# Designs tried in a protein design run: designed miniproteins, single chains, continued (4). Part 56

Each design is a single chain, and the fold is of that chain. pLDDT is the mean over its residues in the fold that is shown.

## One batch from the design tools (miniprotein)

Design m13930
Fold by ESMFold2-Fast:
Structure m13930 (fold): chain A 118 residues (1-118)
Amino acid sequence: MDTLVDMVAAGASLAEIAETIERHLERLAGPEEEARREVSRLWGLPEEDITPEMIELARRALEELLRLVKELEREGVAPREAQERLLGAIARHKNEFHRLWAERVGAPEGLRAVLAKG
């Protein structure tokens, strides 16, 4: 997600963002080992902590982000508003992944709450 965050923050076009998300989705459709590595890279989580459920959640998160990008492009939303909406959606998905990882490794309630905030 950090590379995608950096692209959006740098003002990359909606078409470039869509292409990047589509490439991530292609890697998630590959062998489980490749998909696990991709989720680890995208969310900054240890590869060994990535479950099949987290891979499926990653796929759904990226599909939702791709739909949002296509919708913003179709509606001709102003670049600044599109950037803010995309960064918000990315942050929400990143926080949800960190929460699930914290639950997976048996992290205390306090740590899960911190991770859910960013």
Scores: mean pLDDT 77

Design m13931
Fold by ESMFold2-Fast:
Structure m13931 (fold): chain A 75 residues (1-75)
Amino acid sequence: IQPLIAQGQALFDQGVQAYLQKKYEQAIKYFSQAVTLFRQARDAAANANDHRTALQADLNRRTAESLLEVAKRKL
């Protein structure tokens, strides 16, 4: 589960970097991938009854989805 969160965070950071460089299509790709990984981490944590990790992954997913929408509005 932690590897999924770490990979999601890395993709999220790459999305932010792309956004700052005005590479909005690339930012959208990274944020979309981050959302998918955080969702997978949330589901895996929930299935393992790790409620703390599930909550953290869901919060990260919501943040990534918000920035994904912001990046899409720039296209």
Scores: mean pLDDT 85

Design m13932
Fold by ESMFold2-Fast:
Structure m13932 (fold): chain A 70 residues (1-70)
Amino acid sequence: MEELENTIKYAEEVKKRFADNPEVVAAAQALIDASRAYLENPSPELREEVRRETLRLVGAVLRAIGDELD
């Protein structure tokens, strides 16, 4: 439970930090939505969705940082 709360907090902070990056904002929102769905109805399918959305957000953040450094 605490790890999902931390995941939602992370996604919200990332969404705020990268508010001008629509890819990051969309990925962060998707992770928040998936995490909330899992907290309401824990299932293996929703856990996999949280995992996929977490990886998508991490990828989007890494791309955003890479673009900033280029």
Scores: mean pLDDT 80

Design m13933
Fold by ESMFold2-Fast:
Structure m13933 (fold): chain A 103 residues (1-103)
Amino acid sequence: LREEAKRLVIRGQNAFAEGRYREAAELYLEAAELFLRAGDLEGAAAALELVGRALEKLGMTEEARRIRELARRAREAVAAGDLETARRYVEEAIRLAREALEE
């Protein structure tokens, strides 16, 4: 799971560099879901920040802002040792990212 998630981040970064922002967002979102399944909340939050950047390139500015804010709060919760709160922020950001990419 964690190594597969890292591979998806690399593929997403390559797609982003080529201007394929929707594909990058989809790959980063899949990576975030795999990091969450692996219990890697820092990895999930980092991947969600990358989702936000890709969505911003697609003109989805409000969705990008909300997802990046949730990812930031998730990392702060991890740093504070509040893994349950961090997980909830990650899950909410994943939900918003899925909604954004289905339009």
Scores: mean pLDDT 89

Design m13934
Fold by ESMFold2-Fast:
Structure m13934 (fold): chain A 77 residues (1-77)
Amino acid sequence: SSSKRKADEQKAKEFREKAKENLKYTDELIKKSKEEGKQAAKSLIIGARTAGKENPAVQPVADEAIAEGEKRIKEIG
């Protein structure tokens, strides 16, 4: 229904905003400590995988967050 679609869109938007803040926090940690930055990126990936599994409407945004987290881990080495 339209109401469910709006609710799903809102949850996806909220998750996207939360993911952006978590990525910003991860990037600040990387500047201070590569090891802590890696742990933050791994935690972000785990959280995004869980969010996508709990709500299919969030899955596309979760996949974007996972890709961004994996990119940071790769760039750190």
Scores: mean pLDDT 85

Design m13935
Fold by ESMFold2-Fast:
Formats: structure tokens, C-alpha cells, sequence
Structure m13935 (fold): chain A 64 residues (1-64)
């Protein structure tokens, strides 16, 4: 369950990040999402952790 939820969150975050490349507002949203995802990491199975880490990396690039 945790992995499925984390993967769904990561996929949704990646989708939104790709769609909002031109939005300055996305920078703040990316930072908040990173904090939330980092809180989820310790409770996730390895597969979920990989997906979440990839989402965090994508969000960091948006926030930069």
C-alpha cells in the first residue's frame, strides 16, 4: 500500500512538474512537495523510495 500510494504521488508530482514548466508558482509548490516526499521516504519500500527520490530530483530542478 505505501509503495502504491508513494508511486501514485510521485507520478502525479512528475506529471504536474512537466506541465508547469513555465510557472514561477511551481517553484514554491515544488519545495513543499519535496518536504512532503522526504517525510515519506523512511516508511517506503525500496521501489517506492526509488520513485519518490526521482520525483524529488525532478522537483529540485524545478526549484532551481
Amino acid sequence: MEEAIAEAIAARVAEVSTATVDAPLAEEQAEVAIAVLEHLLPDLAPEGQAAVREAIENLRRLAA
Scores: mean pLDDT 67

Design m13936
Fold by ESMFold2-Fast:
Structure m13936 (fold): chain A 111 residues (1-111)
Amino acid sequence: MDILQQSMTDLDMPVDEKEAEEILERARRELQERGLQVSPSLLERVKKEMLEILEKHGYRTDLPDEVIRPAVERAATALLAARYGLLSLEEAALIVAYSLQELKRKALESE
């Protein structure tokens, strides 16, 4: 899925937090109703790709697991929902951008 690649320049895109939360809530509900769960392999791949994006932009990647995990879980949830047609590609890209922006903010706070 090329949604992560499309989000590589999206660290500065304006994301409405309420809109992102509403999209995530819908994605979680739709996945749960269908018995679909984010696999450990998808979480690991999304984590790797998100940290590579941060590194390419010159941000820290040595963040604590408690910081990284929630952002990766949000992005992976959106990507899984998009894979099954439960979210649009635009909605999934917005959640990935939001998750990347959260990690960027935490990287800056940790310096």
Scores: mean pLDDT 79

Design m13937
Fold by ESMFold2-Fast:
Structure m13937 (fold): chain A 70 residues (1-70)
Amino acid sequence: SMEEIGKKLNELLKKAESLPDKEAQKKVFEVYRENGRRYRQALLEGKLDEARKIMEETVKEIQKIIDEAN
């Protein structure tokens, strides 16, 4: 569900705030901002399936950055 995806995203962002690698932290928040813009655009256009896919991709990209930083 969108709620579960959003919960995972929030947990990852909280982990990112505690990353010792400040460049990785910066990259996480860049991805979050860029994909957030795409997500908002999809919602404005009524493309709910596209919006969900963007959120799922955001979670995967952020998880990868965090995993590679540890």
Scores: mean pLDDT 86

Design m13938
Fold by ESMFold2-Fast:
Structure m13938 (fold): chain A 100 residues (1-100)
Amino acid sequence: SELDELLDEILAEVTRLVEELKRRIPEEAAYLDRLLAGFRAALATIRAMEDEEAAKSAALTVLSLLAQELIRLAEEHDDTALAEEIRRFRERQEARLRAV
């Protein structure tokens, strides 16, 4: 489905963003790996949902929660520029999910 393709693209971009965070904040690498694993598991559950509108709503919620946590980590490590980049990433992906 169009939603499944979008979720694949979102996961790929989240994976790249987590990898960037691990380079900038290597002390958080293990925690970031756990967050990414949890996000992947949540998306697998969402893909199994029969109701596409419910799946879209769940994807928006899970993406929002992950993005908020990544922003918090960036801010706590004084990386304001990365925090703003993650906020823009979140806004773009939420708009894409709503457009499906």
Scores: mean pLDDT 89

Design m13939
Fold by ESMFold2-Fast:
Structure m13939 (fold): chain A 96 residues (1-96)
Amino acid sequence: MEVEKLREAAEKLVAAIEAEDYEAAAKAWKETADAIIQIANSGNKEEMKKAVEILKETIRRLEEIRKKVKNPEVKELAEQAIESLKYAVEKLEKML
């Protein structure tokens, strides 16, 4: 359930950043962060492994998209999201 919510939130985040919709991107980032926290708190190592895969894919997609982003606020949000997702991956991998 939480892994599916993470996948959906991450897809919304990528789409919103690509569309340069700051409000949608900020909302999707909050949903993504909340899903990561829920998965980490679940103690379910299988879900944590799947989350790490989703986050690594999302980081790669965001790094490609940010190169094309022209809106400074959206670009800053994308850069902050990438840094936060990299940190989340490191923390989750240490829990596995």
Scores: mean pLDDT 87

Design m13940
Fold by ESMFold2-Fast:
Structure m13940 (fold): chain A 75 residues (1-75)
Amino acid sequence: SGVTISNVTVTPDGDAAIVTFTATVTKGALLAASTVTLTVTVGDKSGTATFTQTEAGVVIPESGTYTVSVRVPLK
């Protein structure tokens, strides 16, 4: 796989969770038109967030290491 996720942390933030992780990306592994869906479970609550690679601060098609932080509303 051209994308590796590491250093995942989940921090509660009211009715949401802030998920922070490190993404290591191989050049060309992400497509400009792609979206990413993140699903988080905290206790008995779960939520999803959908974001683009641009919103995550990932430069396409470049390789690199990126710190991504996403707010996921919980239900």
Scores: mean pLDDT 68

Design m13941
Fold by ESMFold2-Fast:
Structure m13941 (fold): chain A 78 residues (1-78)
Amino acid sequence: ETVTVTIELKPLAGAKPEDISKIVVAVLDADGRVTRVEIKEGKSNTVTVENVPKGATVRAFAYDENGVLVGEGTATAP
């Protein structure tokens, strides 16, 4: 079974939500192995990831227009 997971991005020191240009999402299995990577466009401090296997961990990394990391978040699919 798969579920939809919503991740809240936490701004890094000195960063603002409006600085977000691109969000990279990684889906990790129970052993911490990356099984899927997605790139999402947006300026939201939340990202929604569909078709996540139950028990997987999802990590999101937000980058500005210059490719600098400005935010991150994590969630586990129930």
Scores: mean pLDDT 77

Design m13942
Fold by ESMFold2-Fast:
Structure m13942 (fold): chain A 66 residues (1-66)
Amino acid sequence: SLSPEEQARLRAALLRLIEAQGLLSPAELADFRRGMSDAQLARIAAAMGLPSAEALLAFVRTMSAP
């Protein structure tokens, strides 16, 4: 399980990835900054060709490594 700080960092990295890929509008990105649902994560994962929200989070985690 991720700490709240790790979750916040992961969310920030995910938001940057979504913006770079053009997957969401600026208004949708603002909504994501307030909170992120499993359904939204699953939709983004599918758009990126990933099988699940967990696969997306694992991918973003590897990208966030130093």
Scores: mean pLDDT 68

Design m13943
Fold by ESMFold2-Fast:
Structure m13943 (fold): chain A 79 residues (1-79)
Amino acid sequence: MDAMLEAAERARELGLFGTSERVEEHARRGDSEGAIETLREGAERNRELARQHPQVREEALRTSRELEEEAERVEKASS
């Protein structure tokens, strides 16, 4: 639960309010797999944003990396 709630807060800090809300919903249900999937989907959307819009590429790639790091933390915490 703690790792999922930390991931939701990190997504919110990154301005990804929809991703944060979905991760929080998965956390309330004890669904670590759904939380990991949601975070990785957010990371992939930001990689696609970086490909389509070079002017925001560095920010989008940084956001993608941070979401993947949070997904990895949830995965390790959940075994």
Scores: mean pLDDT 86

Design m13944
Fold by ESMFold2-Fast:
Structure m13944 (fold): chain A 89 residues (1-89)
Amino acid sequence: SSDLQTARNGFLYMLAEELARERGLDPAAAPSPEEARALRERLVAEAEALWAADPEGAEERILARMRELGASEEELEAVRRAIAAVRAA
């Protein structure tokens, strides 16, 4: 399903942004658009590797970030269900 692929990409982008934050990296502060793109692509690839190696740890990182952004328990439960659907596909 294209909807599941969109959800998966969204979670990978969130995880990539979290990795960037933890490392003090900001693609927007890169010296060039090419360097910004390369950094984003590298972070997404690392997010994919983490998701594959430790899907439960990746889920916890996503949920922790959602809580930081003020997500309600209902929103967090919806995210858990979406992650489960992506993992089952």
Scores: mean pLDDT 82

Design m13945
Fold by ESMFold2-Fast:
Structure m13945 (fold): chain A 100 residues (1-100)
Amino acid sequence: MVKVELFGPEEIEGGGTLIIEGRGINTGDKDIGIFLRAFDAKDPNKLIGEAEKNFGPGEGIVRLIIENLEEGREYKIEMSAFDSETGKLLAESSKFVKVK
């Protein structure tokens, strides 16, 4: 079984720094890749930031830092886990962060 968790605020002040952590939990015997990505919520094709890690059984943590946040923007934060050999999506979680 593979599980992903997202940690970080739901609201932040403009001009601030957003820190998001993604945690992958791999109770299987195969390697997985975890991806933590931030997108503009109004333009889902616009990648703002990305962090990734490949790991075997156990836990993997990635951290994404986004500086100089624009007031009035909203970001979609997406955490995904994939089988490293097949590319199959195993787990996904997402949240939105609003900049005040």
Scores: mean pLDDT 82

Design m13946
Fold by ESMFold2-Fast:
Structure m13946 (fold): chain A 79 residues (1-79)
Amino acid sequence: MEEVRAAERRYASLYTGQKLRVIGNQTGADLYAKIAKTEADKQKAQEYAEQYKKDKEEGEKLIKRAKEEVERLRREAEE
């Protein structure tokens, strides 16, 4: 079923992209927290932490929807 395969490829793409984005923001937060010698460095660590939370929420929502779409299409292909 080509539709199922297309949905699976989209899910894999979204999952990989989100995983890399979340890791990047977490690494940024850790780096700035470690070198926080000034209020500016501390502020940047906070900004990365907030972005990490946003990306995690948004990505989990997108990944869940993509996974549900794959399962729905597989079920429809059987009917």
Scores: mean pLDDT 68

Design m13947
Fold by ESMFold2-Fast:
Structure m13947 (fold): chain A 67 residues (1-67)
Amino acid sequence: MQAQIDALSKKAGDAAGQVAKEWGWSDEEVKEMERAASRSAAVASRVRGARSPEEGKELGEQATREL
């Protein structure tokens, strides 16, 4: 499970970084975009595993705290 979340986070970061590079952003801006996308994907992946809206909120809060 954790490995799949890590893989999705990396994939999201790589995709966002590629788009930023195509737009001619600086290396610093590209890295910031990669970090933001990876973090968002990891949180979303944990929330998607929830069985209820309440559990989704708890998992989202926990993922944000752990990341």
Scores: mean pLDDT 70

Design m13948
Fold by ESMFold2-Fast:
Structure m13948 (fold): chain A 67 residues (1-67)
Amino acid sequence: MSKEELIKKGDEHYEEALRAAREGDLDTAARHAQKAVSYYLEAGDDDKAEQVAREIARAIREVERRR
């Protein structure tokens, strides 16, 4: 798998993680976020992996605060 293909797959999972987090589906959000981070790390883009992990963690915390 090329670096470009890995980044594209990471982006796809990142978009799904954001959608799931907004819908309050925290299990699905965490699963897609983990896949996105794994793809970015495999591509060698550590900065993007960290940014995505941080953004999803923030979204999950906001949903949890609604309790």
Scores: mean pLDDT 80

Design m13949
Fold by ESMFold2-Fast:
Structure m13949 (fold): chain A 63 residues (1-63)
Amino acid sequence: APGEGRNVFQPEDLKALLESRGITASDEAVEEAVKKIREISQIDDPVEFQKALEKLFEELSKL
């Protein structure tokens, strides 16, 4: 498995990560989140990348 510096989460991996943070999201919300993460992974700035991920987790915590 090559380390490309950008991790693309599978829906199941993201769901497990969210559950570890106490966030319960539907399968549909997780699929949409994975799609957003794919877009976020195109951000070359690691600071902006991290901010975008934190915003996504905040949105999911509201579900």
Scores: mean pLDDT 70

Design m13950
Fold by ESMFold2-Fast:
Structure m13950 (fold): chain A 113 residues (1-113)
Amino acid sequence: SLSELYRELEAASRAKDYRRMLYLSGAISYLEIHNNTDVYWLRHKTSLMLHAALRAISAATGIPLERLEDFFGPINTYEEALEILSRISGLSKEEITRLLNEGIEEGKKSLGL
């Protein structure tokens, strides 16, 4: 369930498990977009990737999603979010993108998509 995934994300955040936070952020973002928006969001992977990355920044920093721009300035692109995540986690941009995508694919599988 989404509630269980959020609890796991909070635990990963406390443990500073950046790889787990990225994976869970991808899965949660896919499931939330699928439940709250139409097929349109799923076709625009850039938008989904940005949402997943913003959730990961929130989990990694403890800053609520709606307050991220107060601390980092406007984050309008996946590339901008990716640079922030790379600095916070110490992971490469390639590893971050892979983990976010793996989470998204697991989110899809959980829905039979």
Scores: mean pLDDT 83

Design m13951
Fold by ESMFold2-Fast:
Structure m13951 (fold): chain A 118 residues (1-118)
Amino acid sequence: TMELIRELERLFIEAVEIIKNKEDEKKFEEVLEELKKLAEKMPPKAKEYVLKAIEYLKEARKAAEEGKEEKMNEYLLKAEEYLQQAAVELLVEELRKQGKLEEAERVEEEYKRSLEKA
């Protein structure tokens, strides 16, 4: 759970750096493959969010290659939002499995409030 969240964050940061630095496509594809493999270890809802983030990372890469900086940033923000949703889902599912239902509810509520401030 926490290991999956840390790996997810690490791979996302690496993908963003590759896109912004316009690094080799093969390196980008390798990072996306690692994200996809990581998603296979997740609950269905979290996996769905990671796969959506991967699609937005691909769109961000394409926008970067076309010199469309504003579009690149829009897609990177969408990818980040989906990865945050995946991380929250992983935390909530873990808390529910531990019988910590009130803590799971609090994590979901705090995430919803954070979206209102962004």
Scores: mean pLDDT 82

Design m13952
Fold by ESMFold2-Fast:
Structure m13952 (fold): chain A 107 residues (1-107)
Amino acid sequence: MLAEKLLNAKTSEEMGEVFDEIAKFEREFFKELKLDAAQQQLLLQLELELWKIVKGDTSAKPRADELLEELLKNNPEHKEKILEYVETIEALIKAMVKLKEEGRSYT
C-alpha cells in the first residue's frame, strides 16, 4: 500500500503526502505497541541493516536477523505486528531505492 503510493507519486507534493502517511504509520506503530527507548533503538538498527541489504550489502543479513530475533524475543506479545511492520518498512526501502535509481527522489 504505502510502497505503491510512493512509487506512483508523480510530483514532489504527492511524494510529500506519502512521506507524511509513512511518518504517521511509524508514530501509530510505536504508540500502539508502547515500545520503550531500547526497543525503538533495536528497530532503528534493524531498519539501517535493511537499507544496506536492499542496496546490495548481503553481509548485513546476519545482523538484521539477530536484531529481528531480539525484537521478537523482547516483545513476544507483539510478534505478528512487528513482522508486519518490518515487511512494510522493507517494501518502503525498496521503493525509495528504486525512486533514487530513476532520479525521482526529492530528498
Scores: mean pLDDT 79

Design m13953
Fold by ESMFold2-Fast:
Structure m13953 (fold): chain A 81 residues (1-81)
Amino acid sequence: SNIEEARRLIREGKYEEAKKLLSENEFEALLLNEKAGDAFFQGDLETAIALLEEALKLAEKSGNKELIEMLRKAIASVRAL
């Protein structure tokens, strides 16, 4: 999907290529998702959840159901720890 391809491009630092696949809201949501991942790996679960919740708001504004579902599952997984 465009979301999975864009996630790979963002992780590689290829932001201009990722932007070609995404709306502005989708791109911003995926950047926040990557920052949430960094916070999670550093053990900062509170920051990770806050970033994921902000990403979810942008995903909901975008109307992208795949991105919304991905972020909802990520939030639930972190909250279950």
Scores: mean pLDDT 89

Design m13954
Fold by ESMFold2-Fast:
Structure m13954 (fold): chain A 90 residues (1-90)
Amino acid sequence: SLIEKLEKIIEKYEKVGDVSKLTPEEQRILLAIAEALKLGYSISKAIEMLKRNFLNPEIAKLVPDTTKISPELEEKLRKAAEDVLKHYGL
């Protein structure tokens, strides 16, 4: 599942401490979350948008915020997403 993928990305990120050590796919996922956060969406909504493979602002209004995620994983994802943005100068 996408949640399991996110947990594995965070586990790897915490172990290596450097976003450049993540695979291109893992970096892309974190960048997509970071972009959704910059648009004002929650982590849960960003995950639902990733599951549906789109980030269109008009369609985003129709995406339910139904993904349940632990507060610990949410905070770790937020920090990793911020770090990947800084790494790419975004």
Scores: mean pLDDT 76

Design m13955
Fold by ESMFold2-Fast:
Structure m13955 (fold): chain A 69 residues (1-69)
Amino acid sequence: ASGPETNGAAALLGGREAARLAEGEAAKQAYDFGVQGSREAFAAPTEEEAARKAGEGGRRAADMAGLSG
């Protein structure tokens, strides 16, 4: 089982990877979404909410990099 810290780290890494694949403004936004998702996941009061916040951050990061299907 993953805790908020693990879920937060995953969102941050996803945002960083998306930023690495994008350039300029899109890269900055992808990273910021990953960071935001990580921060919210870490602060979430429940494991379920932490997973949702981490997923949202990662998804937004992927969208900015054009990786979401």
Scores: mean pLDDT 63

Design m13956
Fold by ESMFold2-Fast:
Structure m13956 (fold): chain A 87 residues (1-87)
Amino acid sequence: VTQEQLEKAEQRADEILEKARRTARLAEEVEEIREKIGKELQEALKKLAEGLGLAYNPENWEIGEELLKEAEKTVEELLKKAEELVA
């Protein structure tokens, strides 16, 4: 009885460990993707702030406008990627 229960417990432990290993690998891949999206979002927000500052200076008007457009496009792309990641 005790030995049979131990064997079942060991088999269950092996099954849990195998699932844990698969989950860890998937979590690492998902975390890397999530981390990349986070970094790109931070860069886009920096471009938004810089673009607004530059756009109010006549000498840098064109550069400011381009940065604002890039920030908008990047945020839209990241939003779509985030939706796909959590769906």
Scores: mean pLDDT 63

Design m13957
Fold by ESMFold2-Fast:
Structure m13957 (fold): chain A 74 residues (1-74)
Amino acid sequence: SMMEQFDREVSKVEMEAYQRLLRDPSLDPAALREEVARRVREIAERYGLSEEETERKVREALEALDRGIAQLRA
């Protein structure tokens, strides 16, 4: 479905961010959060999501990134 394609594209953004952290754990988390948020918003715009749904998806992606950062820095 179209939403499955959306979820795959968002997962790719999250995976790429996580891989960058694995290669360079000193990366600024704030800059990574900003880039992930921007990329997720761009994907949401292409899929025609509402502003409310877009911001929800951004929050979910950033929460996933934060969990990954915490795990790597523990």
Scores: mean pLDDT 84

Design m13958
Fold by ESMFold2-Fast:
Structure m13958 (fold): chain A 99 residues (1-99)
Amino acid sequence: SDQARKLAEKAREYAEKAIDYARQGNGKEGGLYAAIAGGYASLAASQGGDQGRKLAIEAGKKALEAAKAALRAGGREGVLSATGGAISASGALFQAGAE
């Protein structure tokens, strides 16, 4: 659906923002935006259908990449935020039927 695409695009935008913060050494903000990206990927999955599932998988993978980047940026609070992001992204991928 068109709504699934828009939600997946939002997930990608927030994931790219998360990666940018992580590259700056800001794991806390990177983790936060990775979690937001995972949430949008989950919403895309909730639209249902084969198209929604495929878009959610793509968005969830990008959100997971962002969470991993935030984890690499380090710091205790950054690790906690990024762990939440990874859980959110993994949940979205599971909901979408990704292995």
Scores: mean pLDDT 74

Design m13959
Fold by ESMFold2-Fast:
Structure m13959 (fold): chain A 111 residues (1-111)
Amino acid sequence: SLTESDYEALYEAIKKAAEEFGIKLSKELDEWLREAVRAHPFNFEGLAYVVVTQEIIPLEELDNIPDLTPEIKELTKKILEEFLKIKEEDPSKVSEELYKNAKEYLEALNA
């Protein structure tokens, strides 16, 4: 099972990726994101979709996101890159389960 450290690492990776894309998160979106990483830690594209659109959706709708635009795909890649960097800098912050999933997902996006 995933740890509290996994959720914090994913949240931090999303915030860093958003900052580099020039996306400012509202307080409401930031609070939503903390809950979303716990509910859907493997839905990297769904998390990126909400960050790009700035539209808070119910957590159960995260698996029903519409069209994946190039912008959403590029933010998803950046989130995964920042997340893998956190694991590289401190292996204790990210479980092997979430790391393996993130790495395989990034490799698939680059294929």
Scores: mean pLDDT 84

Design m13960
Fold by ESMFold2-Fast:
Structure m13960 (fold): chain A 68 residues (1-68)
Amino acid sequence: SLEEKKKAEAEKLEKAAKELEAQGYPRASDILRESAKKILEAEDEEELEKLLKQADVNATRAVLEESA
């Protein structure tokens, strides 16, 4: 179901955020935590996929900026 998929993806984002925070990427961690909240509010699978792609792009950019 959409609800099960949203929960699973949110748990993955929260786990990734915790790992990024531990590695010294607090900005990227915050982006993934906020994205986990947003995806739980997604009304359909298309919106969920769009939000997940946006989270990946934004978190990757933040990691690169925090690595410099």
Scores: mean pLDDT 84

Design m13961
Fold by ESMFold2-Fast:
Structure m13961 (fold): chain A 59 residues (1-59)
Amino acid sequence: KAPESILTAKTPPKPIEEVKVDPISNEPLKNPVQAPSGLWFHEKDYQKWLLGEKEYIEP
């Protein structure tokens, strides 16, 4: 017998989801810094990411 009439059409919502890992390296935060967007980064990774967005190479 195979009861196949089991359906769960709902997943528990995440009211508050704070990531404790660096979204760049996916490693646990050791020196966490929170960006204005609410994301947590390693201090060095956050600075490097900002520099990557702000840098423009001119010959």
Scores: mean pLDDT 57

Design m13962
Fold by ESMFold2-Fast:
Structure m13962 (fold): chain A 72 residues (1-72)
Amino acid sequence: VEETLERARKLLEEGIKQYEKGDFNKAKELFDEAIDLATEAMRQADDFSPLAVEAAVLGIAAATLKKVIESK
């Protein structure tokens, strides 16, 4: 679970970096990958565990940033 969460965090950070550069297509792809990994981490974690909460927060953040890009 920790490895999956770490990859999700790195993808979210890289997506934000691409968004700042104006590469919205690449940022969207990275956010989609972060959402997928966060969802996988939630499936692996116990319900309501700290890891499940972290995965949910990462997924929500990535989904929100993707919607921001889609609105522009």
Scores: mean pLDDT 75

Design m13963
Fold by ESMFold2-Fast:
Structure m13963 (fold): chain A 77 residues (1-77)
Amino acid sequence: MEKTRGEILAEAQEGLARISGAVSITTGSSLEDAEKLFELALKSAEELEKIDPKAGKEAKKGVEEVKKETLEAIEKR
């Protein structure tokens, strides 16, 4: 059954917030842990894209941007 637009947006926002939290955690953690979190976030964005392609594409862009920033932060350690 299709989720409401509000539920989809809430899930996407929660996913992005968890990635932002992971950036703080990964300042002292392994690259592998960060990659697992990004894989889960991308799967959530793909689910959103099936229901709302425009919102899903924006969510994927957000995940890729946070992923790039997190990898750069880990590399600078």
Scores: mean pLDDT 65

